# Designed miniproteins, single chains, part 101

Each design is a single chain, and the fold is of that chain. pLDDT is the mean over its residues in the fold that is shown.

## One batch from the design tools (miniprotein)

Design m3519
Fold by ESMFold2-Fast:
Structure m3519 (fold): chain A 72 residues (1-72)
Amino acid sequence: SLEEVAENLRAIAARLEDPETQAELEKLLDEMLEKGVSTQELLLVVEGFRNEKAGLPRLPAQEEAWEKFEKS
């Protein structure tokens, strides 16, 4: 389920040493759950978030998912 995927992503974030990144991901997940995005959209948005934190560009599909999320 969407909630199970979000919980797994939170558990992964809790292993990071950077509490700021954890807080940003937590807020992002809460906003996506509130908006009722699809599991695919949630995963694309989170992958784009991770790429950005790693200094990598978002892939086109990730950018499209972010735009749709922001317009919701």
Scores: mean pLDDT 77

Design m3520
Fold by ESMFold2-Fast:
Parts: sequence; structure tokens; C-alpha cells
Structure m3520 (fold): chain A 59 residues (1-59)
Amino acid sequence: SDDETIGRAGGHEVRRAAEEGGREAAERALQKGLDSIRAKGGGPVAIEAIRRAYEEAVA
């Protein structure tokens, strides 16, 4: 799958979770997103994108 697309989708969910439930919700969304990336065979680009989204959301 396209790593950038996978990472972007996970990043959107992390940002949404942060808006609705703060840092704790964003942390749970990050973990779920990382599990999803692994299941879809995503690589470092997808992982970096979702981690960056988490850092931005909780800044």
C-alpha cells in the first residue's frame, strides 16, 4: 500500500482524537494507528507520518 496514504489516514485519526479527548485519546489513536500500519504492511514513511501528527496534536 502507499505509505504516505496510510500515514495520512492514521494522522487524521490521531488529530481528531486529540481534539475530542486530549493527549490520552491521541495516545490511544497513535497505538491503534501503528497497529493498523503494521497490519497493512506499511513502512517507515507511514510510521513517521503518524508519529509527526501525534507530536503536532499534543504540542
Scores: mean pLDDT 83

Design m3521
Fold by ESMFold2-Fast:
Structure m3521 (fold): chain A 110 residues (1-110)
Amino acid sequence: MKLTFTALDGDEADAYREALRRVKGSVVITVKGYTEKDAEGVAQAVEALGDQERIGLVLYDSDAEVAAAVARAAAEAARRLGKDLHIVTAGNSREAQEAVEKVVAEMNAE
């Protein structure tokens, strides 16, 4: 996996750290328990990646309303930076695997 996580701790985050060095850009991923109140935090995480050529966002374990609110905030942050934002949503573990593959493929496409 080629992901940058802002909200993961422990062995899972460490396992993904090696893959993060190989992504063309950076990806922010949310985890379970994510809510609309986290929209500002995700927007700030996107703004912190303003030096990256490409920015991706995976909204994992979110319902449609939460995903829409966060995607809107993140897209506005990316727009202020003049960057393209690749957004994929995943409501369960199967969709999360597909979302990761899609974001990596889109960000690594030329």
Scores: mean pLDDT 63

Design m3522
Fold by ESMFold2-Fast:
Structure m3522 (fold): chain A 68 residues (1-68)
Amino acid sequence: GQSLELVQALKNGDVNAAKVMIRKVADALDLPLTEANRDYLVQAVIKGLDLPESVLPTLNQAFQELLS
């Protein structure tokens, strides 16, 4: 299950919280962390946790840092 605290941190722009959520979703879906999967994984986090679109920049920054 997802932690409410982690979800709130993500809504507040916490890039580290976003990285944790991306990794959890990628593992659950058995999808590798690649640029080709970025949009799918980011949208899966948003839809799965019923997050506002305002989290999109934070999730994209977290994904870019995970690829570096």
Scores: mean pLDDT 83

Design m3523
Fold by ESMFold2-Fast:
Structure m3523 (fold): chain A 86 residues (1-86)
Amino acid sequence: DETAQLIALVQQIAAEMSAVGNPENVARAQALIIQLIQQGYSLDQIRALIEQQYSSDRGLVTRAHAILTTVEGTQRGLELLAQRLR
């Protein structure tokens, strides 16, 4: 079930983001987000699920949004570069 896989990966992202200031946990969270995107999930779907599952933990939600924004910025940068090469 693709939905069960999405939920499981979002739970892993949240577990990584529970560790404050650890760069290895941040790197693993980024890799999991990229894996979800490669599977066809949008950043908005991931954001919505984190908000729904962890709405009571505002610190975790804020950290997760920061990582998602970083991934989004990287993808946008690569897309803009690809457009310039056409």
Scores: mean pLDDT 74

Design m3524
Fold by ESMFold2-Fast:
Structure m3524 (fold): chain A 88 residues (1-88)
Amino acid sequence: SPVAEGVREGARKGGEEAGKMAKTPEDIQYASQAALAAANGGSMVKTPEEAADAAYRLGKEVASQMPNDGRKAAEIAARLAAEGARKA
C-alpha cells in the first residue's frame, strides 16, 4: 500500500540519517531497531495520519529503552519514518 511504502521509505531514510550521526556499530543497530519498529507499526494501519502516529509512537518507545548514546539516533529514525507515512 502507499502508506506502508511511505513508512518503509521514511524508516530507511531515517535509519541512514541516524547512522550518519552514530559513532559505533551498536548505535547504528539501535537506530535500525527503532526504524524497524516504526515501519512495522505504521504498516499495520490504513490512513497516513494513523500510520504516522503509530510509527512515531512505536519507534520512540523502542528508542526510550536504549542507552543515551543510541537514543538520539533512534528518535531521529522514528521521526523520519513518521514523516514518510504522512507523505504517503
Scores: mean pLDDT 67

Design m3525
Fold by ESMFold2-Fast:
Structure m3525 (fold): chain A 96 residues (1-96)
Amino acid sequence: MKAILDVTIKASTPEKLKELTDEVVKILREHGAEVSVVFDEKNNTAVVTGRFDSPEKAREAAEAVAEYLKSKGFKVEMRETLEGDTYRIGIYASDE
């Protein structure tokens, strides 16, 4: 089963958003993900998507990302869904 982790980061400043996004990308890559990033600069929001070969790797990456963002003072929400044959984890992180 393939797994996808979507990390949505909403930060108070563009500089903070860039710093957090870069570190999240690094964490996902260290956990074996193929990573893509989409920035919405007008809303200071980024979506980082990691694609994994297994749900276990995606969960480990999700836990590491959630811990990192919480350590930076962000409120973190996590949701798991099964979409057909794909296991999906969504993380939403905000400093608002």
Scores: mean pLDDT 85

Design m3526
Fold by ESMFold2-Fast:
Structure m3526 (fold): chain A 84 residues (1-84)
Amino acid sequence: SERQAGENMLALVEAAREALADDAELAALLDRTAALLRRILADPSYVPTPEELEAIARVDAALRELAERDPELIREIMERAREL
């Protein structure tokens, strides 16, 4: 379901935020993405702004780059997300 997909994405973003706390720029971007996901889960009729969609795209790109650079860290993030 869309709700389950949103909850799974939020868990992943929250796990990434904890693991990447030392990267201030990425941590801030993950915080903004988590806030957007919480808003959408609370109000499914909410239409994200272009800036919010760009933030999601930047998080996706950053996590893809991290997966190539440090696949073990991504594995840890995914395992932590399953616990949230």
Scores: mean pLDDT 81

Design m3527
Fold by ESMFold2-Fast:
Structure m3527 (fold): chain A 66 residues (1-66)
Amino acid sequence: GLDAERLARQAVEAVRAGDLERAGLYAAGLVSAGAMSPEQAKRLGEAIRAGDAEAVEREVRAGLAE
């Protein structure tokens, strides 16, 4: 949905800005919206903790594509 796409974009932008805590909040929003499985959320969380914006972008795209 549009909200999931918005949260995904905001998570990527937060990681690019170095705001990993904010990126984690957007990722939690994706899980709460049902846009990601627990396994996808775990991989996204790992990418956010690594500060890897490219990895975060890949994981949100994979999650939203299902």
Scores: mean pLDDT 80

Design m3528
Fold by ESMFold2-Fast:
Structure m3528 (fold): chain A 106 residues (1-106)
Amino acid sequence: MEEELKKAIEEVTDEDLRTLFATVGIPFRLDISKEEGIRLLNLLAMAVGGPFLPEGIPRSWLPRIAEATGIPLEVLEKIYNAEKLTEEDFRIIVAGLKLYYKKYKR
């Protein structure tokens, strides 16, 4: 899984990042607001069969998202705490979602 995630990260394009940003409803930029982070975590939770929670995903869901997608808990914790994300953090998020969707082909 970790080796698969590394390969998937290398395959992430700028278009993939723009698609993620458009899906979450955020401008193409690395610095996101707390509300944008809540939307991103809801997208990730829903993608792995979790509920939509408009006020935010409980911290207890972060390990489940990490296990399902391979996204490191540290990246998910940054989103949860409204910390500044890097371009690499967003590439990891896209890579994890691509691996999950490839498995389930919805």
Scores: mean pLDDT 74

Design m3529
Fold by ESMFold2-Fast:
Structure m3529 (fold): chain A 75 residues (1-75)
Amino acid sequence: AFQADLDRQDALAREVAGEVKRILAEDPNPVTVARKLLEKADEAEKAGDHERASMYRAVANDYLSKAEAAGLDPG
């Protein structure tokens, strides 16, 4: 059971990493990356997938921190 949960989390982490790479290839602005990841988190939350939503929000918050460090206003 615990191993299956780890495999699930690894799969979600790879999914989120793939989305980040795709977004960065289109627009390297960390504000844009964070916004698109938050949109994905909201979609997951509405679907009842709290684990997926949590993963997207965690990565989005990391990009918001990068935006602030770069002197960009995230909104």
Scores: mean pLDDT 79

Design m3530
Fold by ESMFold2-Fast:
Structure m3530 (fold): chain A 93 residues (1-93)
Amino acid sequence: SLLEEAERLLEEAERLLREAKEMLREALRGGELDEERVEELIERAERLLREARELLKKAGPNPELEKRLLELEIELGVVYLMLGVYRLLQRKG
């Protein structure tokens, strides 16, 4: 079903964002960052969230999955902010 497919995409996006967040958290603590890998994870998660949004739009109202989508979109924003902070710190030496 469209709802089952949307849920699957949200689960995959959550996993990718968790990995990106863990990598960025370690880098912000003074670790090294595979920036290309983090950018790949972010891009893939963004595509999955976009696809899930379209599926939910077609399937009709589902408050639980819509809430999960919103929570993951907020998490995507946090990951982008963390990457921005990392890049700013690297530019300062």
Scores: mean pLDDT 88

Design m3531
Fold by ESMFold2-Fast:
Structure m3531 (fold): chain A 77 residues (1-77)
Amino acid sequence: SDEDHQQLIQTVQRVGQNILKVAEELGLSPDFIQRIEEDLQKLLDDVRQGKISVSQAVGRILRIIGDIEDERLRKLK
């Protein structure tokens, strides 16, 4: 429904903002943060256009979180 679709958009926006804030607070590189911003914007655009399901949106969020953890571990070298 339109209500469920709007709720998904709002949830992805909020989660995306929180992910970006965490990446910035972790002190990751500006180039990496820009890549995360681009990935989150692409995810939001795909959700807005109805191109992906809720399960696909969750999978993409988990991948972005994994990328942040991988970069955090790489920075420790």
Scores: mean pLDDT 85

Design m3532
Fold by ESMFold2-Fast:
Structure m3532 (fold): chain A 81 residues (1-81)
Amino acid sequence: SAQARADGVRTVQGVGDRELAEIRKLTEEKIKKYQELAEASTDPEVRKKFQEEMDKVIKEGEELEARVRAQTAAVTAQLLA
């Protein structure tokens, strides 16, 4: 029924939103740790390494979020077909 499809879509979107929130939380925690390590480091080379690791963490977080969004959209499309 149309109602069952609407309920299914709402459930799938809710799961996706929670997964995105968890990815964002973990990404933010990792960034904070590397930022603290960079700020505590007196060696410019070590500071640069931590900055590069932060850039990687940001990129990986963006890729994970994109995958969750794509999966949510794909499952939603299947439910509406």
Scores: mean pLDDT 89

Design m3533
Fold by ESMFold2-Fast:
Structure m3533 (fold): chain A 65 residues (1-65)
Amino acid sequence: MPLHSVEEVALHALQQVSRHLSKTTLSEAEKRALIERVVRELAARYGIPEEHIPRIVAALEKATA
């Protein structure tokens, strides 16, 4: 998979999650569910293999901690 596609998905997911977190306070479980959902939706749109999804999710959890 091209490095640029994975990085772009991560950046778009981070932007979407950050906007949601700016508008409301979420529990840790709700935050994780939001991150996973956004990453999965964007990965499907960009055609990112499922193997890369857990890595992107982990990166966003760290970035939004």
Scores: mean pLDDT 76

Design m3534
Fold by ESMFold2-Fast:
Structure m3534 (fold): chain A 67 residues (1-67)
Amino acid sequence: MEEIIERLKAVLEQLRAAAPEDRGPLNAEIVKLVNEFIEEEEKRKGRPLSVQEIADLVVKLIEEARA
């Protein structure tokens, strides 16, 4: 969990410094990290997450990455 947040912070910093043409691969990496975070949370709970739980989790991840 914390490792995914740290990786997300690093990618977001790269995205802010990147030229527009270089942002596509970085956006793809962000999507990948968000998906990994959802999978880890599902594994922790032992069940699939609802759409609302996924939305709440993504918001929480973004807030933690901004801190």
Scores: mean pLDDT 75

Design m3535
Fold by ESMFold2-Fast:
Structure m3535 (fold): chain A 76 residues (1-76)
Amino acid sequence: MDAPADVSELSEEELRELLERLRAEIEARRPSLDPRQRVVADRMLRVIDAYLTEGREAMEKVLKEEMEEAERLAAE
């Protein structure tokens, strides 16, 4: 499985570099995405931004909020 198991062995610096690259790739592709893909990309960017600005704890908080919103929408 493409599980991010190796991400947990990364240093904070290595994880930050990985997320910065992923963020740049998402932003580069964002203009060519369809509306559904763009929503997903924006959500991923929000999670990554939380880590880059406030660290892992902030990222987990944003991820939880996004999961709660997804559950709410799925329940409608």
Scores: mean pLDDT 73

Design m3536
Fold by ESMFold2-Fast:
Structure m3536 (fold): chain A 67 residues (1-67)
Amino acid sequence: MVKEFIEKIDKEVKEIEEDESVSESLKETFKTFAETMKKQAEEDPSKVARLEELFEKIVEDIKKQVA
């Protein structure tokens, strides 16, 4: 559901913004990516499942980069 996906995106954005080990440039890039994902989900709800999978992969890649 679009609303649940948007809430998940907002939560991950907040967690990454609060993470001092993440660079400011990476935070800005991730925020831009998150806004694009929200827009795509709102424009085509049928793509939410695929967008969620892609979003989760990007979040994991960021977490690996700061580990």
Scores: mean pLDDT 79

Design m3537
Fold by ESMFold2-Fast:
Structure m3537 (fold): chain A 96 residues (1-96)
Amino acid sequence: MAVEKELPEVRVVLRGDASRQEVLEIAGEMIDKAVEFGAILRDARIYDDGTLEMVFVSESEEKAQRLAEEIREIAEKRGLEVEIEFAPLTVTVSGE
């Protein structure tokens, strides 16, 4: 029997004047924090203007919120604008 479980999705958009190297370092820091909180990276995009978009799926709302706080701190430390959106992701879990 399939059990539907809602997992929080954390969508992150970073904007601002950053070098490609700095954007890559920020992306690495965000991925490291996501792994620490048991989140899965679903999508990542870097645009020519230095905009970074990343989407993480977290195990719980509490972990998603903590990850979002860490991401905001990383962005603030580097003087970048960050937009974070939370959305429920319905996942069908088969017990195999």
Scores: mean pLDDT 74

Design m3538
Fold by ESMFold2-Fast:
Structure m3538 (fold): chain A 94 residues (1-94)
Amino acid sequence: SLPEPEELRPEQQRAVDARLAWSRGEISGEEAVRAALDMVRAHPADPVSVRLGLGVALGTGDEAALDEIRRIAETQGGLAPEELERMVEEGRQV
């Protein structure tokens, strides 16, 4: 589930809007992934941004984007590999 739009930062709102536009066929999966990567790069230590980004990568089936988001969150955000694995598992269940 996504957080309420009113609580989102601008980069998170753009990523959510891009994901919704992609789900409606208005943009490509590559465009949705780019918005997600931009959000994670802006907020690599924010678990909400990382979870949203992982969800977009999983939804589009972009394994390269999934790996890049995990790398950014681990190396720049300081998130533990075990936490990232849990987030990926949660994303796969939705």
Scores: mean pLDDT 78

Design m3539
Fold by ESMFold2-Fast:
Structure m3539 (fold): chain A 71 residues (1-71)
Amino acid sequence: MEKEKEALKLYEEFKAALARAHQLSTAQKAAAAEIGLKAGELMLEIPKLKEKGEEVLKVGNVMAAGLAAGA
């Protein structure tokens, strides 16, 4: 299913961004948080990825909240 492929692609992009978090600008961190939130939301619609999607969404929300607090 195309939605599953998109969710997994965004999840891999999010993991790559997290691995390089200390090297990212504020704008790049904001983009990474949005990718994580989108990946998590898509994963929640896929039963076999729901638990992982909940974890990804939580991490994305923490990143977004941290950026907002720093602004």
Scores: mean pLDDT 78

Design m3540
Fold by ESMFold2-Fast:
Structure m3540 (fold): chain A 86 residues (1-86)
Amino acid sequence: APSEVQKKIQELVAIVARAIEEVGLENLSEEQKKKIEELARKMEEAIENEPDEKALKTVAELTKEILKLLGADEKLLEEVDKIYKE
């Protein structure tokens, strides 16, 4: 079974995927797409290479950056912080 930390990482990744789906890739500029791809790659690298606790912190920070690029509201950013802390 995944650890509590691994469950939090999976939940954060799911939030990113849902936010991208809700906005729609066709509604994003090429610059936004490139930046999101760069941040998503950094997330994958953190999950692969960092210890779980460090990966969780990095994924939470990168999730917030992607959500800000997508124009997400403060409520969703607060939800990311709650997942990370709880």
Scores: mean pLDDT 82

Design m3541
Fold by ESMFold2-Fast:
Structure m3541 (fold): chain A 108 residues (1-108)
Amino acid sequence: MKIELSEEEREKMKEIIREMYAKLGLTVDDKFLEFLYKKYLDFANTVPDDIINDVEKLRKYLISHRLENGEPVSGDPRELAAEVAIVAAFHGKDAEEVYEEALKLFGP
């Protein structure tokens, strides 16, 4: 089923994206935030339900998706942890909890 968010849920999700990018030292303006929201929502809609609860499977799925689309894959475990946390948050997971778990698994 496709993820459908209310206006309040969209604003909350955008704030999560902004917070995760801030952890990476990146400033996100409103236009770029709209772009990131749509990009992550589209990606999150492709993620199978069976892998959303497994941080390592979600990381592998993200990397495979990036490579298939010719997109660069970051070697920074913090960037991968942030992206995994954002995608998991679209499926109703706590973004901070997923980020901490992912960062621990992906390395310092």
Scores: mean pLDDT 79

Design m3542
Fold by ESMFold2-Fast:
Structure m3542 (fold): chain A 76 residues (1-76)
Amino acid sequence: GELLEQAERLKEEGERLIREGQRLLDEGRQLLESGSKSVEEAVGIVLRGVGLITEGYLKIKKAERLEKEAEEKKAE
């Protein structure tokens, strides 16, 4: 059960990071469109969002590998 439990935690964390990153991308885009903040500040928010999405994606990929490994160990 250990691999599946670890995979579940990584998947939850990855999904949370992607969600946060998507929010920052939307916020940065709205700021760029509205001109309410400097372009530099808006770009900084967008880049932070991209970083969180990338980290979240990597965690989900790790979770997928662990789920597959757990399935293989249960099938054999």
Scores: mean pLDDT 82

Design m3543
Fold by ESMFold2-Fast:
Structure m3543 (fold): chain A 75 residues (1-75)
Amino acid sequence: SKLIAFDPSLLGTYKSQDIDATAEVSLDGDKLKIVFKEPGKEDQEHLVKPSDLQFVEYQGQKGFIYQGYLFLKQE
């Protein structure tokens, strides 16, 4: 995978490749709001700086790595 810089096309829905989880990435002011959703668990909401989230290109698809899990963009 390659590290890529944040841009607004990276907002949207992501799906984990490792666990049954999704992530919704949106803008909240100058930060990214990430809502992690797993079946049977409460949603987890995090505010992060765009520079603190490792966006990647993996097999021609956009994604990010968070706490060791790879999430790929759903569109």
Scores: mean pLDDT 81

Design m3544
Fold by ESMFold2-Fast:
Structure m3544 (fold): chain A 65 residues (1-65)
Amino acid sequence: SWIEFLEESKAYAEATIKDEKAKAEVVKLLDEAIAHARAGDSRAALDAYIAAGKKMQEALKEEAA
């Protein structure tokens, strides 16, 4: 399910992101995506998920130095 995928994405972010501030920001956005998805707001859920993906990509690029 979409919600199950978001929960797995959150677990992956928690396991993968080493920077605590970036981890907290990505997890917060994924929690927002999950909350919107549970409320039936598919657009808000997708927007939050995309924002989480951007933050995660930025965090991982910083760590790849």
Scores: mean pLDDT 84

Design m3545
Fold by ESMFold2-Fast:
Structure m3545 (fold): chain A 92 residues (1-92)
Amino acid sequence: SIEEQIYRLSTREALRLYQEALRKPSVPRSLVEEALKEVENVVKLSDDLDLLREALELLELIGKVIQKHPVRYASLVPRHVRLRERVKKRLN
């Protein structure tokens, strides 16, 4: 449907913008949490394999941010691990 196409295009752009923001030298915790929520929404709402692959790419960038600041983001590790497992399961 047209609504599905609009969702796909707007969601893809959101994932791209989060990827760009996470590559900046200073990343606020709220941005990391917003990016995780976007991945959670893609997993909940979409069976589109292209969107799931792009969500996985964003999730890998989130993982790198967590690794750089392990104490700061310790509470986000279980969410990150679970989302990565869910995305990979849906891509197989």
Scores: mean pLDDT 84

Design m3546
Fold by ESMFold2-Fast:
Structure m3546 (fold): chain A 92 residues (1-92)
Amino acid sequence: SREELIKELVEASVELAKLLAERQGQEVTEEQLEELRERVEEEARQMSDEELELALRMQKEIIELLKKGAPLEEIEEVARRGAREMEELRRA
């Protein structure tokens, strides 16, 4: 399950990056996506299972909002909430 969580987090991060770029009318290169995959995988391997589950949940929520055309302000609020929850989890 841990390796599955890491793989899902990497793929969710890539999907999120593509959706954000598309919404802003920007191109993202395969090189940038490969660098992102490597970075996220490295970060994910340093996370606890609970941190991985939180990060994945947050990213999936943001992806769903982007697909529904939600305002960027709403997306930013979800990201801020997720960052706070992650900080609290790391303090425990």
Scores: mean pLDDT 85

Design m3547
Fold by ESMFold2-Fast:
Structure m3547 (fold): chain A 90 residues (1-90)
Amino acid sequence: LSEELRLEVEASLEMMASSVYRLASERTGDPAYGELSELERGVSEAIRRGDYEEAARLEREHGRIYREKLGDEKAAEREYKQAEEYEKRA
């Protein structure tokens, strides 16, 4: 795939994740999911402008919320690995 198509796919996946977290926030009433929704929106916007350093920073914050507010260490590890991949493209 071209780099342009890869960027669009990545940004679209992060925006879809934002929408899923927004629905989770509405259905559960847990504000942590609202924070995750806003972070994924930020990641999508950062990717679209080629700002992979900012995308990595936001994914690390995503991991912290999973670990500290939701108690999900495996999800936190997944987000930290995603942040490392974004940093390689910065």
Scores: mean pLDDT 83

Design m3548
Fold by ESMFold2-Fast:
Structure m3548 (fold): chain A 78 residues (1-78)
Amino acid sequence: SAEEQALSDHVSAHLQELGKLLATKSEEEQKALEPLVQAAVQRLYATRDRGLREGLPLEEILARLDALLAETKAQIAA
């Protein structure tokens, strides 16, 4: 559906932004952040899939994804 496509595009954009932030870090810092990033990626997909399953409004799913991205970006940027 158009909503599913919009959510997939949004998650892809978030993953691209996380990748850009990681690219600014040293190899050692990237290794240290690996568990955090893996957990964040899993949470992004789980949040999308759960929201669609539960029939949440698109804007609520997007807001939850944005909150997860902001938290993860802050942790990587520190």
Scores: mean pLDDT 82

Design m3549
Fold by ESMFold2-Fast:
Structure m3549 (fold): chain A 61 residues (1-61)
Amino acid sequence: SREEVLKELYETVKELYKNKASQEEIKAKMRELTKKLLEADIPEEEAKRVVMKALAEVDAE
């Protein structure tokens, strides 16, 4: 579902940035997530909102 894909995006972004993942790892993971976002017909604006929320929470920790 759309909610499952957005949750995966949120959790993956948090994990990558918490663990100081390399640019290569981030790019590879985001590429796979982008395919899922497109298949689930999720707007780019919605995806960006989720990414920003995840990044803000990493910064707060």
Scores: mean pLDDT 80

Design m3550
Fold by ESMFold2-Fast:
Structure m3550 (fold): chain A 67 residues (1-67)
Amino acid sequence: GPAPAGPPVTYEPVEATEEQRAAALAEIAALAGPEAAAQVAERKDLTLAELRAMVALVRRVAAEKAA
């Protein structure tokens, strides 16, 4: 059936779970190194959106290095 039209984007400051934070830190460590992951880990009040942005940035930088 046809999907309803609506504003699907929700921007709410959501705290990342410990599992989500740990996963993001592991990915940052793998792509940018343990020093970068340690700096992110110092920020205890990171939201899910901020963690996602950091992972996206690190992935982008890694892709540019690989190119």
Scores: mean pLDDT 73

Design m3551
Fold by ESMFold2-Fast:
Structure m3551 (fold): chain A 83 residues (1-83)
Amino acid sequence: PAPSLEELIKQVEAELAALQAAGADQETIDYVQEVLEMLRRIKEGADEEEERKELLLKVYEQVAKKKKPDEEEKKHAEKIIEE
């Protein structure tokens, strides 16, 4: 089963602290902070935003973990075009 919304909020808070400790970019920190704020609003009573809630949870997870420019994927795309 998927984690509860409150567990996810705690996870995001922990990741935000870890990102700050690791010296992540301010843009990444701002993104995670905004997502955290949205999650809090959803928890308090965003009935009609149920689908948006799951999408935001996925997006925050990707941003917190990936943050990278994915330079390798760019090189892979160039190889595909060349071949």
Scores: mean pLDDT 62

Design m3552
Fold by ESMFold2-Fast:
Structure m3552 (fold): chain A 67 residues (1-67)
Amino acid sequence: SMMAEQKQKEAEERMKETAKKAEKLSKDEQVRLMGETAGEETSRLGSVAKPVTTKEVEKVVKKLAEE
């Protein structure tokens, strides 16, 4: 549905902001932050969209680096 797509896009944008913040942190903190972001976005998406995993956060970070 359009609502699920909208929420997923918003989660992806927040994951991009997490990627920018992670670049300024230590490697251990980067891993922690990505996991925390995945959990928070999964909670925000609720039952109307697919849960966000740590792998999804990592995918967004890699996509940002490739663009």
Scores: mean pLDDT 66

Design m3553
Fold by ESMFold2-Fast:
Structure m3553 (fold): chain A 80 residues (1-80)
Amino acid sequence: SSAEIEEAARRVFEELEEELRRLAERLFAEGKSQEQVILELRKLFLERVLERYPDDPALRLAMLEAAEPRIRRLVEEVAA
């Protein structure tokens, strides 16, 4: 269900939050744009989801979509 996907995505995001924040800080220090930082954080999230759900590409995409608002918020917070 959509609620189960949202909950799973939230848990993976929370587990990764410090790693995602540190990556965002490093990329901004390197002069990357917000758009480039969002793309790299999405890649890291997908890599972690691939490790947990290797045989379900549709679930991985749905989890990424559910995590997108949280990733964008984190990038905006680091950029401020």
Scores: mean pLDDT 88

